# Designed miniproteins, single chains, continued (5), part 23

Each design is a single chain, and the fold is of that chain. pLDDT is the mean over its residues in the fold that is shown.

## One batch from the design tools (miniprotein)

Design m16780
Fold by ESMFold2-Fast:
Structure m16780 (fold): chain A 92 residues (1-92)
Amino acid sequence: SDDLIAHLRRARRAAREGRMEEAARHLDEARSLETDPLVRMTLDYIRQLARNPEVPGETVARLVEGLIEAIEEKDILKLIGTTLRAIGELLD
């Protein structure tokens, strides 16, 4: 969905600029628009990271970028890679 990708792009920009509350709101909206279970799960992990003040905005932005690329390219391996990176950041 164009709306889904638009919210992810806004979340990525907000996270890069350190506007983490705005990034989290856009991730919440993206999650509400997504129907794919793996993408929804990946968004839930990224949303947890975005709400953690110890996680740098650039880390969140990189994960959102990987998710955007996976969706636009329809690349399941890139999606899995982004999911595993998000889990790794949550475990750190």
Scores: mean pLDDT 87

Design m16781
Fold by ESMFold2-Fast:
Structure m16781 (fold): chain A 61 residues (1-61)
Amino acid sequence: LNTAIKNAVQTAINNNFPQLASATVSIIDGTAKVTPDLSKVTLADIKKANALADAVNAALL
C-alpha cells in the first residue's frame, strides 16, 4: 500500500516537474512527504510538489 502511494507520487512528480526527478518520497504514518532536489528548484516548485503529496495523502484518507 505505502509502496503504491510512493510510486504514484514519484510518477506524478516526474511527469509534472522533471527538474525534481531526484526528489525523495517518504511515507510517515500514512502521510506522504516529498523532499525535492533544491539545487535548481524554486520555492514555488517546492510548494507545488508538497501540494501534490498532500493531495495524494488526502485521497488515501
Scores: mean pLDDT 62

Design m16782
Fold by ESMFold2-Fast:
Structure m16782 (fold): chain A 71 residues (1-71)
Amino acid sequence: SKAEELLKKVEEAAEKKIKEAKTKKEKLDAEVALGMGLIAYGVGKVAGDDDFAIKQLEIALKNVENGLKKK
């Protein structure tokens, strides 16, 4: 499914960012982005709202790639 394919992309992007992280903050930001995305995805799946689940995974992917600006 599209949600499962996108989930794998988010997980792969997070793993790459974690492996390439040169600071503890970069690693933590990637882990937090992944964790938040997985929680939101799970909520969407439980609710039967695949569009919501997909949208949350798209947001998680962007947060993993671009980093979280929350300080």
Scores: mean pLDDT 77

Design m16783
Fold by ESMFold2-Fast:
Structure m16783 (fold): chain A 82 residues (1-82)
Amino acid sequence: SLEELLEEAKKIAEKLLKENPDISPEELVEKITEKLIKKFPEYKEEIEEAKELVLEYLKQHPDISPEEAVELLLEQLKLRLS
């Protein structure tokens, strides 16, 4: 379900941020989406679309934090999967 996917994304993000405090927003988004596609392959297209949009936004907004990048990713996933 969408709720399960969003909760999994949050758990992956929390673990990555805890284990890699110097992780870039781009690396964080890439690793979260890679793990989500492996766990929810039926949503691969929507997850990839959310990833591409967030990465494009990060390129235009270099001051965004890793935590803010996660929030953007969750919003895009919610919009594309609802």
Scores: mean pLDDT 86

Design m16784
Fold by ESMFold2-Fast:
Structure m16784 (fold): chain A 71 residues (1-71)
Amino acid sequence: MDETIRKVLLHETRRVLTEGGASQEDIDAITTAIENGDLEKALEKIEELVKKGIISEEQAEGLRKGLLAAF
């Protein structure tokens, strides 16, 4: 993954999750999955946050598109 794309994706992920009220543990789990290139784990955690009502489906779709473009 390009370093610039990775930094932008990590920044946007942290911003969206923080605004939604996600715990630091949830933010760390998703950002660690992104840094490790574990697309499946990152997508799984995003789906869990949507089900918990922490982020909207629209916010989740934006993050999924970013992940798929970066991987």
Scores: mean pLDDT 79

Design m16785
Fold by ESMFold2-Fast:
Structure m16785 (fold): chain A 65 residues (1-65)
Amino acid sequence: SLDQELTQVQTKILLFQAVRDSEVFVLSRMGRDDEAAAVAAALDVEIADLQGQARSLQAQLDAAR
C-alpha cells in the first residue's frame, strides 16, 4: 500500500542520514577528508531522491479516499 511504501521510504531516509553522519565522522577522524566529502556528496544525492519520493507518495495518500 501507499502507506507502507511511504513508511519504507521514510525509514530509508533515516538510515541513510545516520550512515552519512557516522561515515563522515569516522573518515574525518582518520584524516580521509576527501573520502568523507565524497561519501557525504553521494549520500546527499540519495537522501534528496528519497525525500522527493516521500513527497510524491504523501501527495498520492492525501488524494486517496
Scores: mean pLDDT 87

Design m16786
Fold by ESMFold2-Fast:
Structure m16786 (fold): chain A 55 residues (1-55)
Amino acid sequence: DVAEVSANRAKKLAESGAKKIEIVEPDTPEGRAGAEAGKKAGEEKGVEVTVTYVP
């Protein structure tokens, strides 16, 4: 699941001391779901998350 993979990736980055996470995903339903899950996971760890969609 793209959402699960993105959430786990964001959690690992936050646990490694990342101060900011940028999520870049294609502007597709799967990309949007992954970006949303990753943003939520990162923000729950107190990390600033920026999402960029590419066409």
Scores: mean pLDDT 78

Design m16787
Fold by ESMFold2-Fast:
Structure m16787 (fold): chain A 76 residues (1-76)
Amino acid sequence: SAAEKERIKEAVLEVLLSRATSPIAEEIARREAEELGDKIVEIVLNNKTKEEKIKALQELGFSEELAEEILEKLGL
């Protein structure tokens, strides 16, 4: 649903912003969340296992730790 897609995008933004240690890093985090948000939504909704979701997020350039944090924020 549209609400689930927005929740996923919000969780991604919150995780990326939590790791930003400067105003420039925060701006980069917001841009990455905006650019990758739709792809992350597709990964979360279209993959069956947590392991498949982590692998797909790593293919987008996220570390395994960051991928796990995003999924944990979503309750996955």
Scores: mean pLDDT 83

Design m16788
Fold by ESMFold2-Fast:
Structure m16788 (fold): chain A 81 residues (1-81)
Amino acid sequence: STAEKVEAAFKPLDPEAQQILQQADALVRQLSDLLRATQSVTPEMRAIIAQIRALIAQYQALTDESVWADVLLQQLDQAEA
């Protein structure tokens, strides 16, 4: 899954960064479930995508890791298209 691929790309993190990553993963899973049900992007999905983007910004502020965040942001952009 997308979440599994994202997790495989990151290095060991401090507990705060790990918590943000876990919350982002939960929202990605929720978004995936909604995409399976509707097969289109809804306002509710866009709200979840915005929350995921905000969490990625928090994660980047706590770490210097960008590859994981860039990959996830690219996938979110693709989902919104």
Scores: mean pLDDT 70

Design m16789
Fold by ESMFold2-Fast:
Order: sequence, then C-alpha cells, then structure tokens
Structure m16789 (fold): chain A 70 residues (1-70)
Amino acid sequence: MDPDVLRLRELLRELEAQLLAKAKAGEKVSDKDLEKFHLVSEALARVEREGADPRAQLEEVERRLAEIEG
C-alpha cells in the first residue's frame, strides 16, 4: 500500500475516533471538526475511487489542515 494512502487513512481514523468520542460524551462537534473530517475523507475518496495522486492529495490535506488549526 502507498505510504501516502496509509497516512490519509490514519488521519481519517483519528478524526472519526475524535468525532465518535465527542458524540458519546455529549460534547458539541465543532464546524472545524467536521471540516477536517470532510477534507480528509474527500481526499482519500479521490485517491481510492478516482485514481488521484496520493502525494498531491496528502500535501493539499496537510496544508488545509494547518489553515483550519491555525
């Protein structure tokens, strides 16, 4: 498996776990939490279903995640 695909999958699993933990704790899921999840999910879908370049998608995701976090 491509290392860049593995990294995208790890990011998605981490974000899913955080969202589920918040939901179970009765905490409000923020717009930033949903934006990060959608960003990584869409990038992974483009790679796995559309044959997009994994490295280019990972670089874009990392850049956009930094913007959301900052």
Scores: mean pLDDT 81

Design m16790
Fold by ESMFold2-Fast:
Structure m16790 (fold): chain A 57 residues (1-57)
Amino acid sequence: GPAERAALEAAIAAGSVAAARAALHDLRTYSGVDAPVLGASTSEAEARAALRALLEG
């Protein structure tokens, strides 16, 4: 929904793995979205790709 879209867009704009983890965690925990869990070694590019996949899919 609009709230999930806004959260994904904000996380992409922030450009950090920490922001991506927070957004994905909130989507899983509070919105019931099937969002991926990012590993400890996840790069900014990988995190951004995961966020974009959810935004576009």
Scores: mean pLDDT 78

Design m16791
Fold by ESMFold2-Fast:
Structure m16791 (fold): chain A 68 residues (1-68)
Amino acid sequence: SSKVAQLLAQAEEYRRKAGELMRQGNEESEAMSKVGTRLAVLVGADYSMRAIGYSSESIELEGKARRL
């Protein structure tokens, strides 16, 4: 149905956002590793938490689409 297609498209958008945040987090964490391990871990954790938020929303949307 068109509703299912809309939910899946939105879920895919959130997955792309999560992937972008993980990529940015890896790059920033690597850069910060030159300054110190603790800073690298904190920066990576911040990006990972944001990415997990988008991934969680994507999974919820896919679940809603499957229930329709």
Scores: mean pLDDT 88

Design m16792
Fold by ESMFold2-Fast:
Structure m16792 (fold): chain A 84 residues (1-84)
Amino acid sequence: SAKEKLKERLKEVKEEIATAPNTRENRIELQARLAVELMAVYIFFKGTEEGEKAAKHLAEAIEAVEAGDLEKAIAHIEEAIEAL
């Protein structure tokens, strides 16, 4: 299902954040990838409680990546996966 594929992609992003060097270039690429997944949540889960929770956590993950707080970004991605 779209939900299962989205969860799989979010797990992949989480692993990439855990292993990537904390450089500005990597943070920009991770933000872009998370923004694509946030758009997928808006498209596929619009108007659902799980979608709203996942979207909130993905937005917070993007902000955490921008701030260089990769540990916080991983925590928010895990919460988004659990919400779905």
Scores: mean pLDDT 85

Design m16793
Fold by ESMFold2-Fast:
Structure m16793 (fold): chain A 98 residues (1-98)
Amino acid sequence: MDNTVLLVEEETFDEFSSERAREALRRLTERLKERLRENGLYVESIRVSVREVTLPDGERKVVVLVLLRARRGASPEQVEEGIARLEAETARALAALA
């Protein structure tokens, strides 16, 4: 049985700002930590993405995305290990945003 859960947190805004992207990434990370604890999930993979996209009308948007692949039935220790890994990936993304 596939106990895989995809957790997605996303925020979109009109113009690239390192400060806004960093604030968004922190908010998304905190929401994911809550979801991991609430649902007893262990993290298998983490993807953090900050992208500038051009819409069909020529408008530019910034998308901050955190995607987790996780599984149900984690012990409390496995949940906290997953959260530590998420915090490490967030720290790496924040450093890359400079």
Scores: mean pLDDT 82

Design m16794
Fold by ESMFold2-Fast:
Structure m16794 (fold): chain A 73 residues (1-73)
Amino acid sequence: ADAADAIQGARDIAAELMGRVPSAGAAAEAAGRAVETLKAQGYSAEEAAQMVYDGTPLAREAIREALRELGLL
């Protein structure tokens, strides 16, 4: 998965968690933060992006924390 796939996954996860579709900028920022969180846990950037695209439980938690940090939850 590439950065665009990660942004799409983050948008879908964020829409579920927020009950509304995030802006493109918010989705991109959440994707970037979640990828960095997963990389800190030992995943590669490519693996992290794929996890966000697939909506794995670890990616959902990373997106939830990113949305809290952004003031969107």
Scores: mean pLDDT 87

Design m16795
Fold by ESMFold2-Fast:
Structure m16795 (fold): chain A 75 residues (1-75)
Amino acid sequence: EEDKWREDALKYAEELRKLGHEEIAEQVLKTLEKMPPAMAAAVAYYNLAKVYRERGDIEKAKEYFQKALEYGKKA
């Protein structure tokens, strides 16, 4: 449901902030205001995948990338 996807977008925006990507987290929150919640959640997952890939955490990057694709299909 939309409430769950909204909560996921907020939760993973907070994870991006904790990883030092506050500007990207802010963009996720702006997306949530203007786009379907599933799309905001997909954007959060995609950015987490990019961050973990750049840090060399390939397993986490793959997991978040798969979640971004799944949520993007629902948006």
Scores: mean pLDDT 77

Design m16796
Fold by ESMFold2-Fast:
Structure m16796 (fold): chain A 95 residues (1-95)
Amino acid sequence: MKELEELREKARREGEEEARKALEEAIERGEAKPVEEWSEEERYELELGILKAGEAKAVKVLVEEKKLDKKEVEELQKEALEEARREAEERAAAA
């Protein structure tokens, strides 16, 4: 229902924001190079990683709050991975 969809989207956005902040902190520490120095391929992997982190947080929240079974979680993850790959490709091309 709508409540599950809203909870998933909120957790996914929070996970993406956390991953992006972690990257910014790593750049400040010199553990990662500035985004401007990244190739299109590296940007694709970065955006895909951020999307995957968001989905991982969404899955964790759904399991904890709604106690979804493993099969339901796996189906959601498969759909999210296909969407993440398409979105990461578009984001990398747009940059």
Scores: mean pLDDT 74

Design m16797
Fold by ESMFold2-Fast:
Structure m16797 (fold): chain A 87 residues (1-87)
Amino acid sequence: SMEQQRQQGQDIVDQARRQSDAARDAGIALAKTQGRDVGIEYMQRQGDAIVRQVADQASRLSPDLQRQVVSAARVYAGSALIRVKSF
């Protein structure tokens, strides 16, 4: 049902947000211990991986929900990267 698809989309978005927050924290820790460039590179790789995973998980949702879910993941990953860069 569309309600089940919306719930699946929300679960994917919630997981992407948690993964982005965890990757941000790890990226900041790497920046502190191994240098800012290392933390930024880590966060860029993790952000790309999160967006790819979200696109794959959302592949069976409606096209509109796929766009919304992937867009949300890009926003979370991008925000996490900005925070690592500004550390």
Scores: mean pLDDT 91

Design m16798
Fold by ESMFold2-Fast:
Structure m16798 (fold): chain A 78 residues (1-78)
Amino acid sequence: MERRLEIDIRVALSLIYVTIAENAYKRGKLTVEEAERILKKVREWLAWAQADPAATPEDIAILQENVERLEKILEELK
């Protein structure tokens, strides 16, 4: 139960972080350093979930998609 809750929290937080980053980017207020920091955090959650047998393919897919969305923003900021 506790480990499943941790996965659900990390997936939800990744969606929140991506949304905040995308909104900041659209407003011209997102720095490269902020985007890199957020991307690093979401990548850590993806790696953690990939190593955890309690994570479903759907959980991993959402985290992967959020990493890709952040990577796209970071490339556009460069």
Scores: mean pLDDT 84

Design m16799
Fold by ESMFold2-Fast:
Structure m16799 (fold): chain A 83 residues (1-83)
Amino acid sequence: MEQQFQQLKKEVDSLDEQVRKLLADPNVTKEELEEQMQRLKQLARQLQQLADQDPSLAREVTKILFRILGMLGELELKIRQLE
């Protein structure tokens, strides 16, 4: 469980870096932003499943889920600006 959590955390950290780069890119497309949103939603589901299986991880999972929620909000705002 903890090794799976650490792997998912690294994937979220990697996506955070990619999201920051895309949000700073003046040539970013709606499709690229939507692809990142789908990846973040998939990671959120995997993290929630881990918390359901191991309640000792619930607090740390919740912190990462708030980070994902923030990134999703920024991506949605950027998509609206491109429309």
Scores: mean pLDDT 85

Design m16800
Fold by ESMFold2-Fast:
Structure m16800 (fold): chain A 77 residues (1-77)
Amino acid sequence: SSKGISALREKYADEPEVLRAIDLIEAGRFEEADKVIKSVVDRRRAAGDLAGALRIETDFGVLVLQHAVDKVTAEQK
């Protein structure tokens, strides 16, 4: 939902690559967003930040689901 996207923008305000992925999701460019997220996750894992990598993977799974629900609801009106 729009609320979920706004909350994630605030949560990742210091993470320009993650914010770029959110912009791509809002534009419907999910394949490009996935590439950006994969890059960030790979970098965090390489740095030993397994918890941070998992958090991003989990948050983006939730964001994609919320965005899909919001789109379906909007189209039904």
Scores: mean pLDDT 74

Design m16801
Fold by ESMFold2-Fast:
Structure m16801 (fold): chain A 90 residues (1-90)
Amino acid sequence: APAPGKDPAEVDAFLARQMEQVRELLRSLSREELRDLAREVLAYAQKIGNEEAARYAQLALESDDIERMREYLLEAIEAIARRLREQALA
């Protein structure tokens, strides 16, 4: 693996900070911007084979409720982050 610094505590702290930024971003985005982000997240999840993230991104795209879109997008991004953490620490 090409990553220096496989300290789980440092990786977890970094991801927690990134997830805080993601939550703030999702709160600031319009419905159209959330839909665009959901399409990008879906494409990325499919590319990396993360079926859980792809499912949540698809649910966000199918939702007409902006708060539900944000919740599903957060779940999709958390699923991606969880898998990336596992790969980084392997």
Scores: mean pLDDT 81

Design m16802
Fold by ESMFold2-Fast:
Structure m16802 (fold): chain A 94 residues (1-94)
Amino acid sequence: SHQAQLEQQLASFEAAYAELLARAPDLSTEEFRRAAVTLLGLLLHEAQRDPRVPEELLAQLRALRDAAMAATTKEELEAVLRQALGVWRQWVAG
């Protein structure tokens, strides 16, 4: 079902997010930025393939990816990732 697919995508994103945060202390800011941008890019790519995802949500995910690319600290990257997770959770919940 559409709901089951969204829940699976959310679970995958949450797992990847948790793993990235666990590794963050061992990564440079540049390595963390690259990993964060990759994770957000994957989420955006999956969202773009789903015609039911509203354009407003796609725009928010694009803005968050761009914010991650511009981030200069690990704290800024963590904030962007938290925002992306929050936005995606809200969409999956309805």
Scores: mean pLDDT 85

Design m16803
Fold by ESMFold2-Fast:
Structure m16803 (fold): chain A 72 residues (1-72)
Amino acid sequence: NLEELVKQIGGKIVSLPENPEILVLAPSEDIAKEVEAKIGPSALVVVVDQISVEQIVEFMKQTGLTGYSSYL
């Protein structure tokens, strides 16, 4: 369950497409909305305060997402 995996990393979903391909990490909902307006429809956009590279790698392995962008 993708929503539970996002909660496990302390994140909140701002945008969840039907078939996400990339992860976008934003420090606030305002930044998340700005990024959402500029990126394509295949981005899972998550607000998170802090996340380690190890947590990102594990999340990518569990979700099968192919890339990420961090605005933290």
Scores: mean pLDDT 81

Design m16804
Fold by ESMFold2-Fast:
Structure m16804 (fold): chain A 87 residues (1-87)
Amino acid sequence: SLEDLIAWIEEQIARMDELSVEEAVEVLSEILKRANEAGVPEEVLKRMEDIVVRAIIDSAGKSEAEQREIFREALEEIKRLLLELKE
């Protein structure tokens, strides 16, 4: 469900500092898969995909700590989009 997806994203945000960069990238990929399975509209899915792609590009050449922060910010932005959809 959409509620389960949002809760799962909140868990990933909370544990971001415990994740490797590789695990954080996997979280971003998993969000897109879970959002599609939850029936998120195509226009919102495209926005989420744009956020994920930009986070990966922006993380290139950054420190591991900076990469995790970029990924955390991307997850928070995606969470906001999904909360707006829930309204």
Scores: mean pLDDT 85

Design m16805
Fold by ESMFold2-Fast:
Structure m16805 (fold): chain A 84 residues (1-84)
Amino acid sequence: SKEEYEKILREVEQAVLDALEARGASEETKQRVRELLREEREEVRKNNYDKEVVIKALERLRDFAVTLGLDDVAAYIEEVLKKL
């Protein structure tokens, strides 16, 4: 449902931001990541929470987490994707 997808996206966003905070990431890095997370959430909303769009957004966020070295977050997103 829309509510379930919104909750998933919020939990993923929080996990990414918490991991960056724990690693001592700069405010500039956190701000850039917040902007990217916002763009993904906006794309999902624009497409009325279509399941395929949600899956693609989560896949992009997983790949982004890998790029940032947030392997635990990437693994968490992968588990979320398996349950969709």
Scores: mean pLDDT 85

Design m16806
Fold by ESMFold2-Fast:
Structure m16806 (fold): chain A 61 residues (1-61)
Amino acid sequence: TVEEEVERALRRAAEEGRERAKAAFEKYKSLTPQRALNAALLELLRAQREGLGEAARLRAE
């Protein structure tokens, strides 16, 4: 049960990260490719951190 919840939390974080990264890239791609890429990478890193935090919380329960 806990392992299934952890897997779901990590998968959700990855999916949300990809959507947020795509949105950031689309928003900034008209400025410069490098700025768009940096914005997308930042959203992926934030989503990863959030997912790891949630997974740790579930494991601690």
Scores: mean pLDDT 79

Design m16807
Fold by ESMFold2-Fast:
Structure m16807 (fold): chain A 64 residues (1-64)
Amino acid sequence: FAEELKELLRSEMLDHEKIGEFLGEPEYAEELSELIIKNPSKSFSEIAKLLSNEKIREILLSLE
């Protein structure tokens, strides 16, 4: 799970639909994808601090 998600999030062509399917939360996947695109130099833990959804934040923090 974590390795596959890391690969999706590190993709140069972010697919927010696939990320949403993987997370089970399509609306939050859009927020996450936008934050990653706008902050390409930030780590997953730094991006997690910008997220409003606690569940998605916990997932990102577990990746790094």
Scores: mean pLDDT 67

Design m16808
Fold by ESMFold2-Fast:
Structure m16808 (fold): chain A 98 residues (1-98)
Amino acid sequence: MKKFEESIDNIIKGLEELNDPFYKKIAETIKKARPLIEERFEDENEKLMVLVALISLLLGWDPREAIRRVAKRLGVELTDEQIEEIINFAKEILEKIK
């Protein structure tokens, strides 16, 4: 199932359609992050959790709450340690694509 590919494409399109420089910058950042997420993770849910963490960080949201909310909807049980690992990976991506 290509749920991550569909979700990331829809998010990028939505951000670009807003025709706002801030959201265009976020879309470009997500485009650069995409191959790094795909190379690191095989699991579709893990890819989605990293994407959620990345977007939350870019929007200035609490990524922990965003990850917990999406994990609950996906029926995925995550430990606090796993949530921190996802957030740390998203931060590493942001540092690499500066």
Scores: mean pLDDT 81

Design m16809
Fold by ESMFold2-Fast:
Structure m16809 (fold): chain A 77 residues (1-77)
Amino acid sequence: MTDQEKRAFISAVKAATDAAQQGLSVDQVAQRAQQAAQQTDPDSTFDVTAQRDGDNLVVTITNQNSGVTATSYVPLT
């Protein structure tokens, strides 16, 4: 994983966590995470999927250029 890709994933996870803690919807959490990743690494294309699993939101971020995927569990409480 490149340093730029790592920074993009970290930014996406932070944005997802912040959005979830603000009470935003699953779709809005995914959108915020995707925007953060894209702003951090504009030369790559990111896909973000979010799904509720009990008290957690499972956020999956994929860099379509590299095929690298990161999954984060964001608490909803």
Scores: mean pLDDT 82

Design m16810
Fold by ESMFold2-Fast:
Structure m16810 (fold): chain A 65 residues (1-65)
Amino acid sequence: ADAAALARAGGAAGMAGDAAATREVSEQIAKHGDSTGALGAAAGAHEAGDREGERAGVENALKAQ
């Protein structure tokens, strides 16, 4: 899967309130080095109320720079 597809999956999981799926997508985005996708996953986690997932997404975005 490409980084854009992972970012879309993370956003969808976040909107559905699935914190675990959002975290998993954030980890996959980190492996691809995509800071934009990682920020998308963080935004999805924020909407889901997943504080740890939101933080993980932001950390992944910083690591990808």
Scores: mean pLDDT 64

Design m16811
Fold by ESMFold2-Fast:
Structure m16811 (fold): chain A 64 residues (1-64)
Amino acid sequence: SIEALRQELLDNTEARLKQLDAKIKENLASPTVSEEELQKLREEKKQLRDSTARALAALDARAG
């Protein structure tokens, strides 16, 4: 079902976002924060969210 595909997509995205958030927190807790690494991690997080939103929109279009 579309609901099952949506849930699987959301679960996978949440797991990946959690990993990225952990890396961001680790970097921010460092005495020498890397702004370049933070930017890369935030960009990866944004790209993941954007790709997930597009996939969800495609599923929603199929659902009506």
Scores: mean pLDDT 83

Design m16812
Fold by ESMFold2-Fast:
Structure m16812 (fold): chain A 85 residues (1-85)
Amino acid sequence: SKKSELALELSETLIILIQNGKLSDEEIREILKIIAELLEWDEKELEDAFNIVMERVNEFTPLGNEKEKEEAKKKLEELKEEIKK
């Protein structure tokens, strides 16, 4: 479905952002809330996903690729606009 495709693209964008920079817990939660809305997750499923992401974030030193980070930020904004339609 279109919603599942958008959720997958958001998940991929979140991974790129995490790999290339430090995201705040709030920024991670914002992206996961959008994914949760698209996939119709309940609050428990959202919290489970957040905990998994936070555990993984602590395992990696960021790659620090500013170009990939900025491109991923632009993709995130494009996906947010697509979801509003």
Scores: mean pLDDT 79

Design m16813
Fold by ESMFold2-Fast:
Structure m16813 (fold): chain A 83 residues (1-83)
Amino acid sequence: VDSVSIDGEEGLTPEQIAKELIEKAKEAGLYPAKLVLERDGKRFVIASGITNDKQLRRAVEEVFWALNRDTMLPEDRIELVKE
């Protein structure tokens, strides 16, 4: 598996998303990886060269900074892609 994704769900927080992505990344062996935000049919690379859990947590926080929100909406999608 070269990628894992989390579709937006009402009330999902950065902490919850980071936890889920870290577990999926370990299970699928995705490091090194890039974190992509997909909205309205557009894809934005938020971070690349992610090699550890700390970097992945920071990248998830950067997604929410870019969204200017503290939670995901159903129309948001985050994808972690193996580099």
Scores: mean pLDDT 78

Design m16814
Fold by ESMFold2-Fast:
Structure m16814 (fold): chain A 76 residues (1-76)
Amino acid sequence: SQEEVDKLIETLLNSPDPEERLKAAEELGRLGDERAIAPLEEALRNDPSEEVRKAALEGLVEIGVRQLEEAVKKVT
């Protein structure tokens, strides 16, 4: 839901716990909501945890793949 995505974005950017931020990044990638793109880019650039930055990169890749899949469906 939109509310779930909003809570995950808040957790990713504001939680003091790197494990919570990592799980938020993973779940945002899994959900594939494009509203997560800018928050994940911010985490990739600025998060102090290397593991969280890696999860943010993986989430961005997953969202990008889903966007490509949807675009391909429209041309066939």
Scores: mean pLDDT 84

Design m16815
Fold by ESMFold2-Fast:
Structure m16815 (fold): chain A 99 residues (1-99)
Amino acid sequence: MLSEEELLRKQIEKEKEALLKRLEEAVAKSPDGRLSLEEVRAIAEEMEKQGAIFSTEELVAIFEKVSKDGKLSLEEAREAVEEAVELELEKYNHALSES
């Protein structure tokens, strides 16, 4: 399982970098320098259509949990991405253990 876990970690890291780049671009274009949950959903849906491993609904839920007012700073968005990565790794390990 370790070698498959390492490969999954590398794939998740690549998708994490792609997600972070899109979030950073959205924040940079935002009038108030913050990311809305609607923008997070749009980014997540686009990435999911392109074959990303992150579920749009789960990703949005994590960002909503991190957000206090329906908007996130880039720093809060990075925290949400870290939680999403951890959740995907945990789900994969759980599925492998129960399969």
Scores: mean pLDDT 77

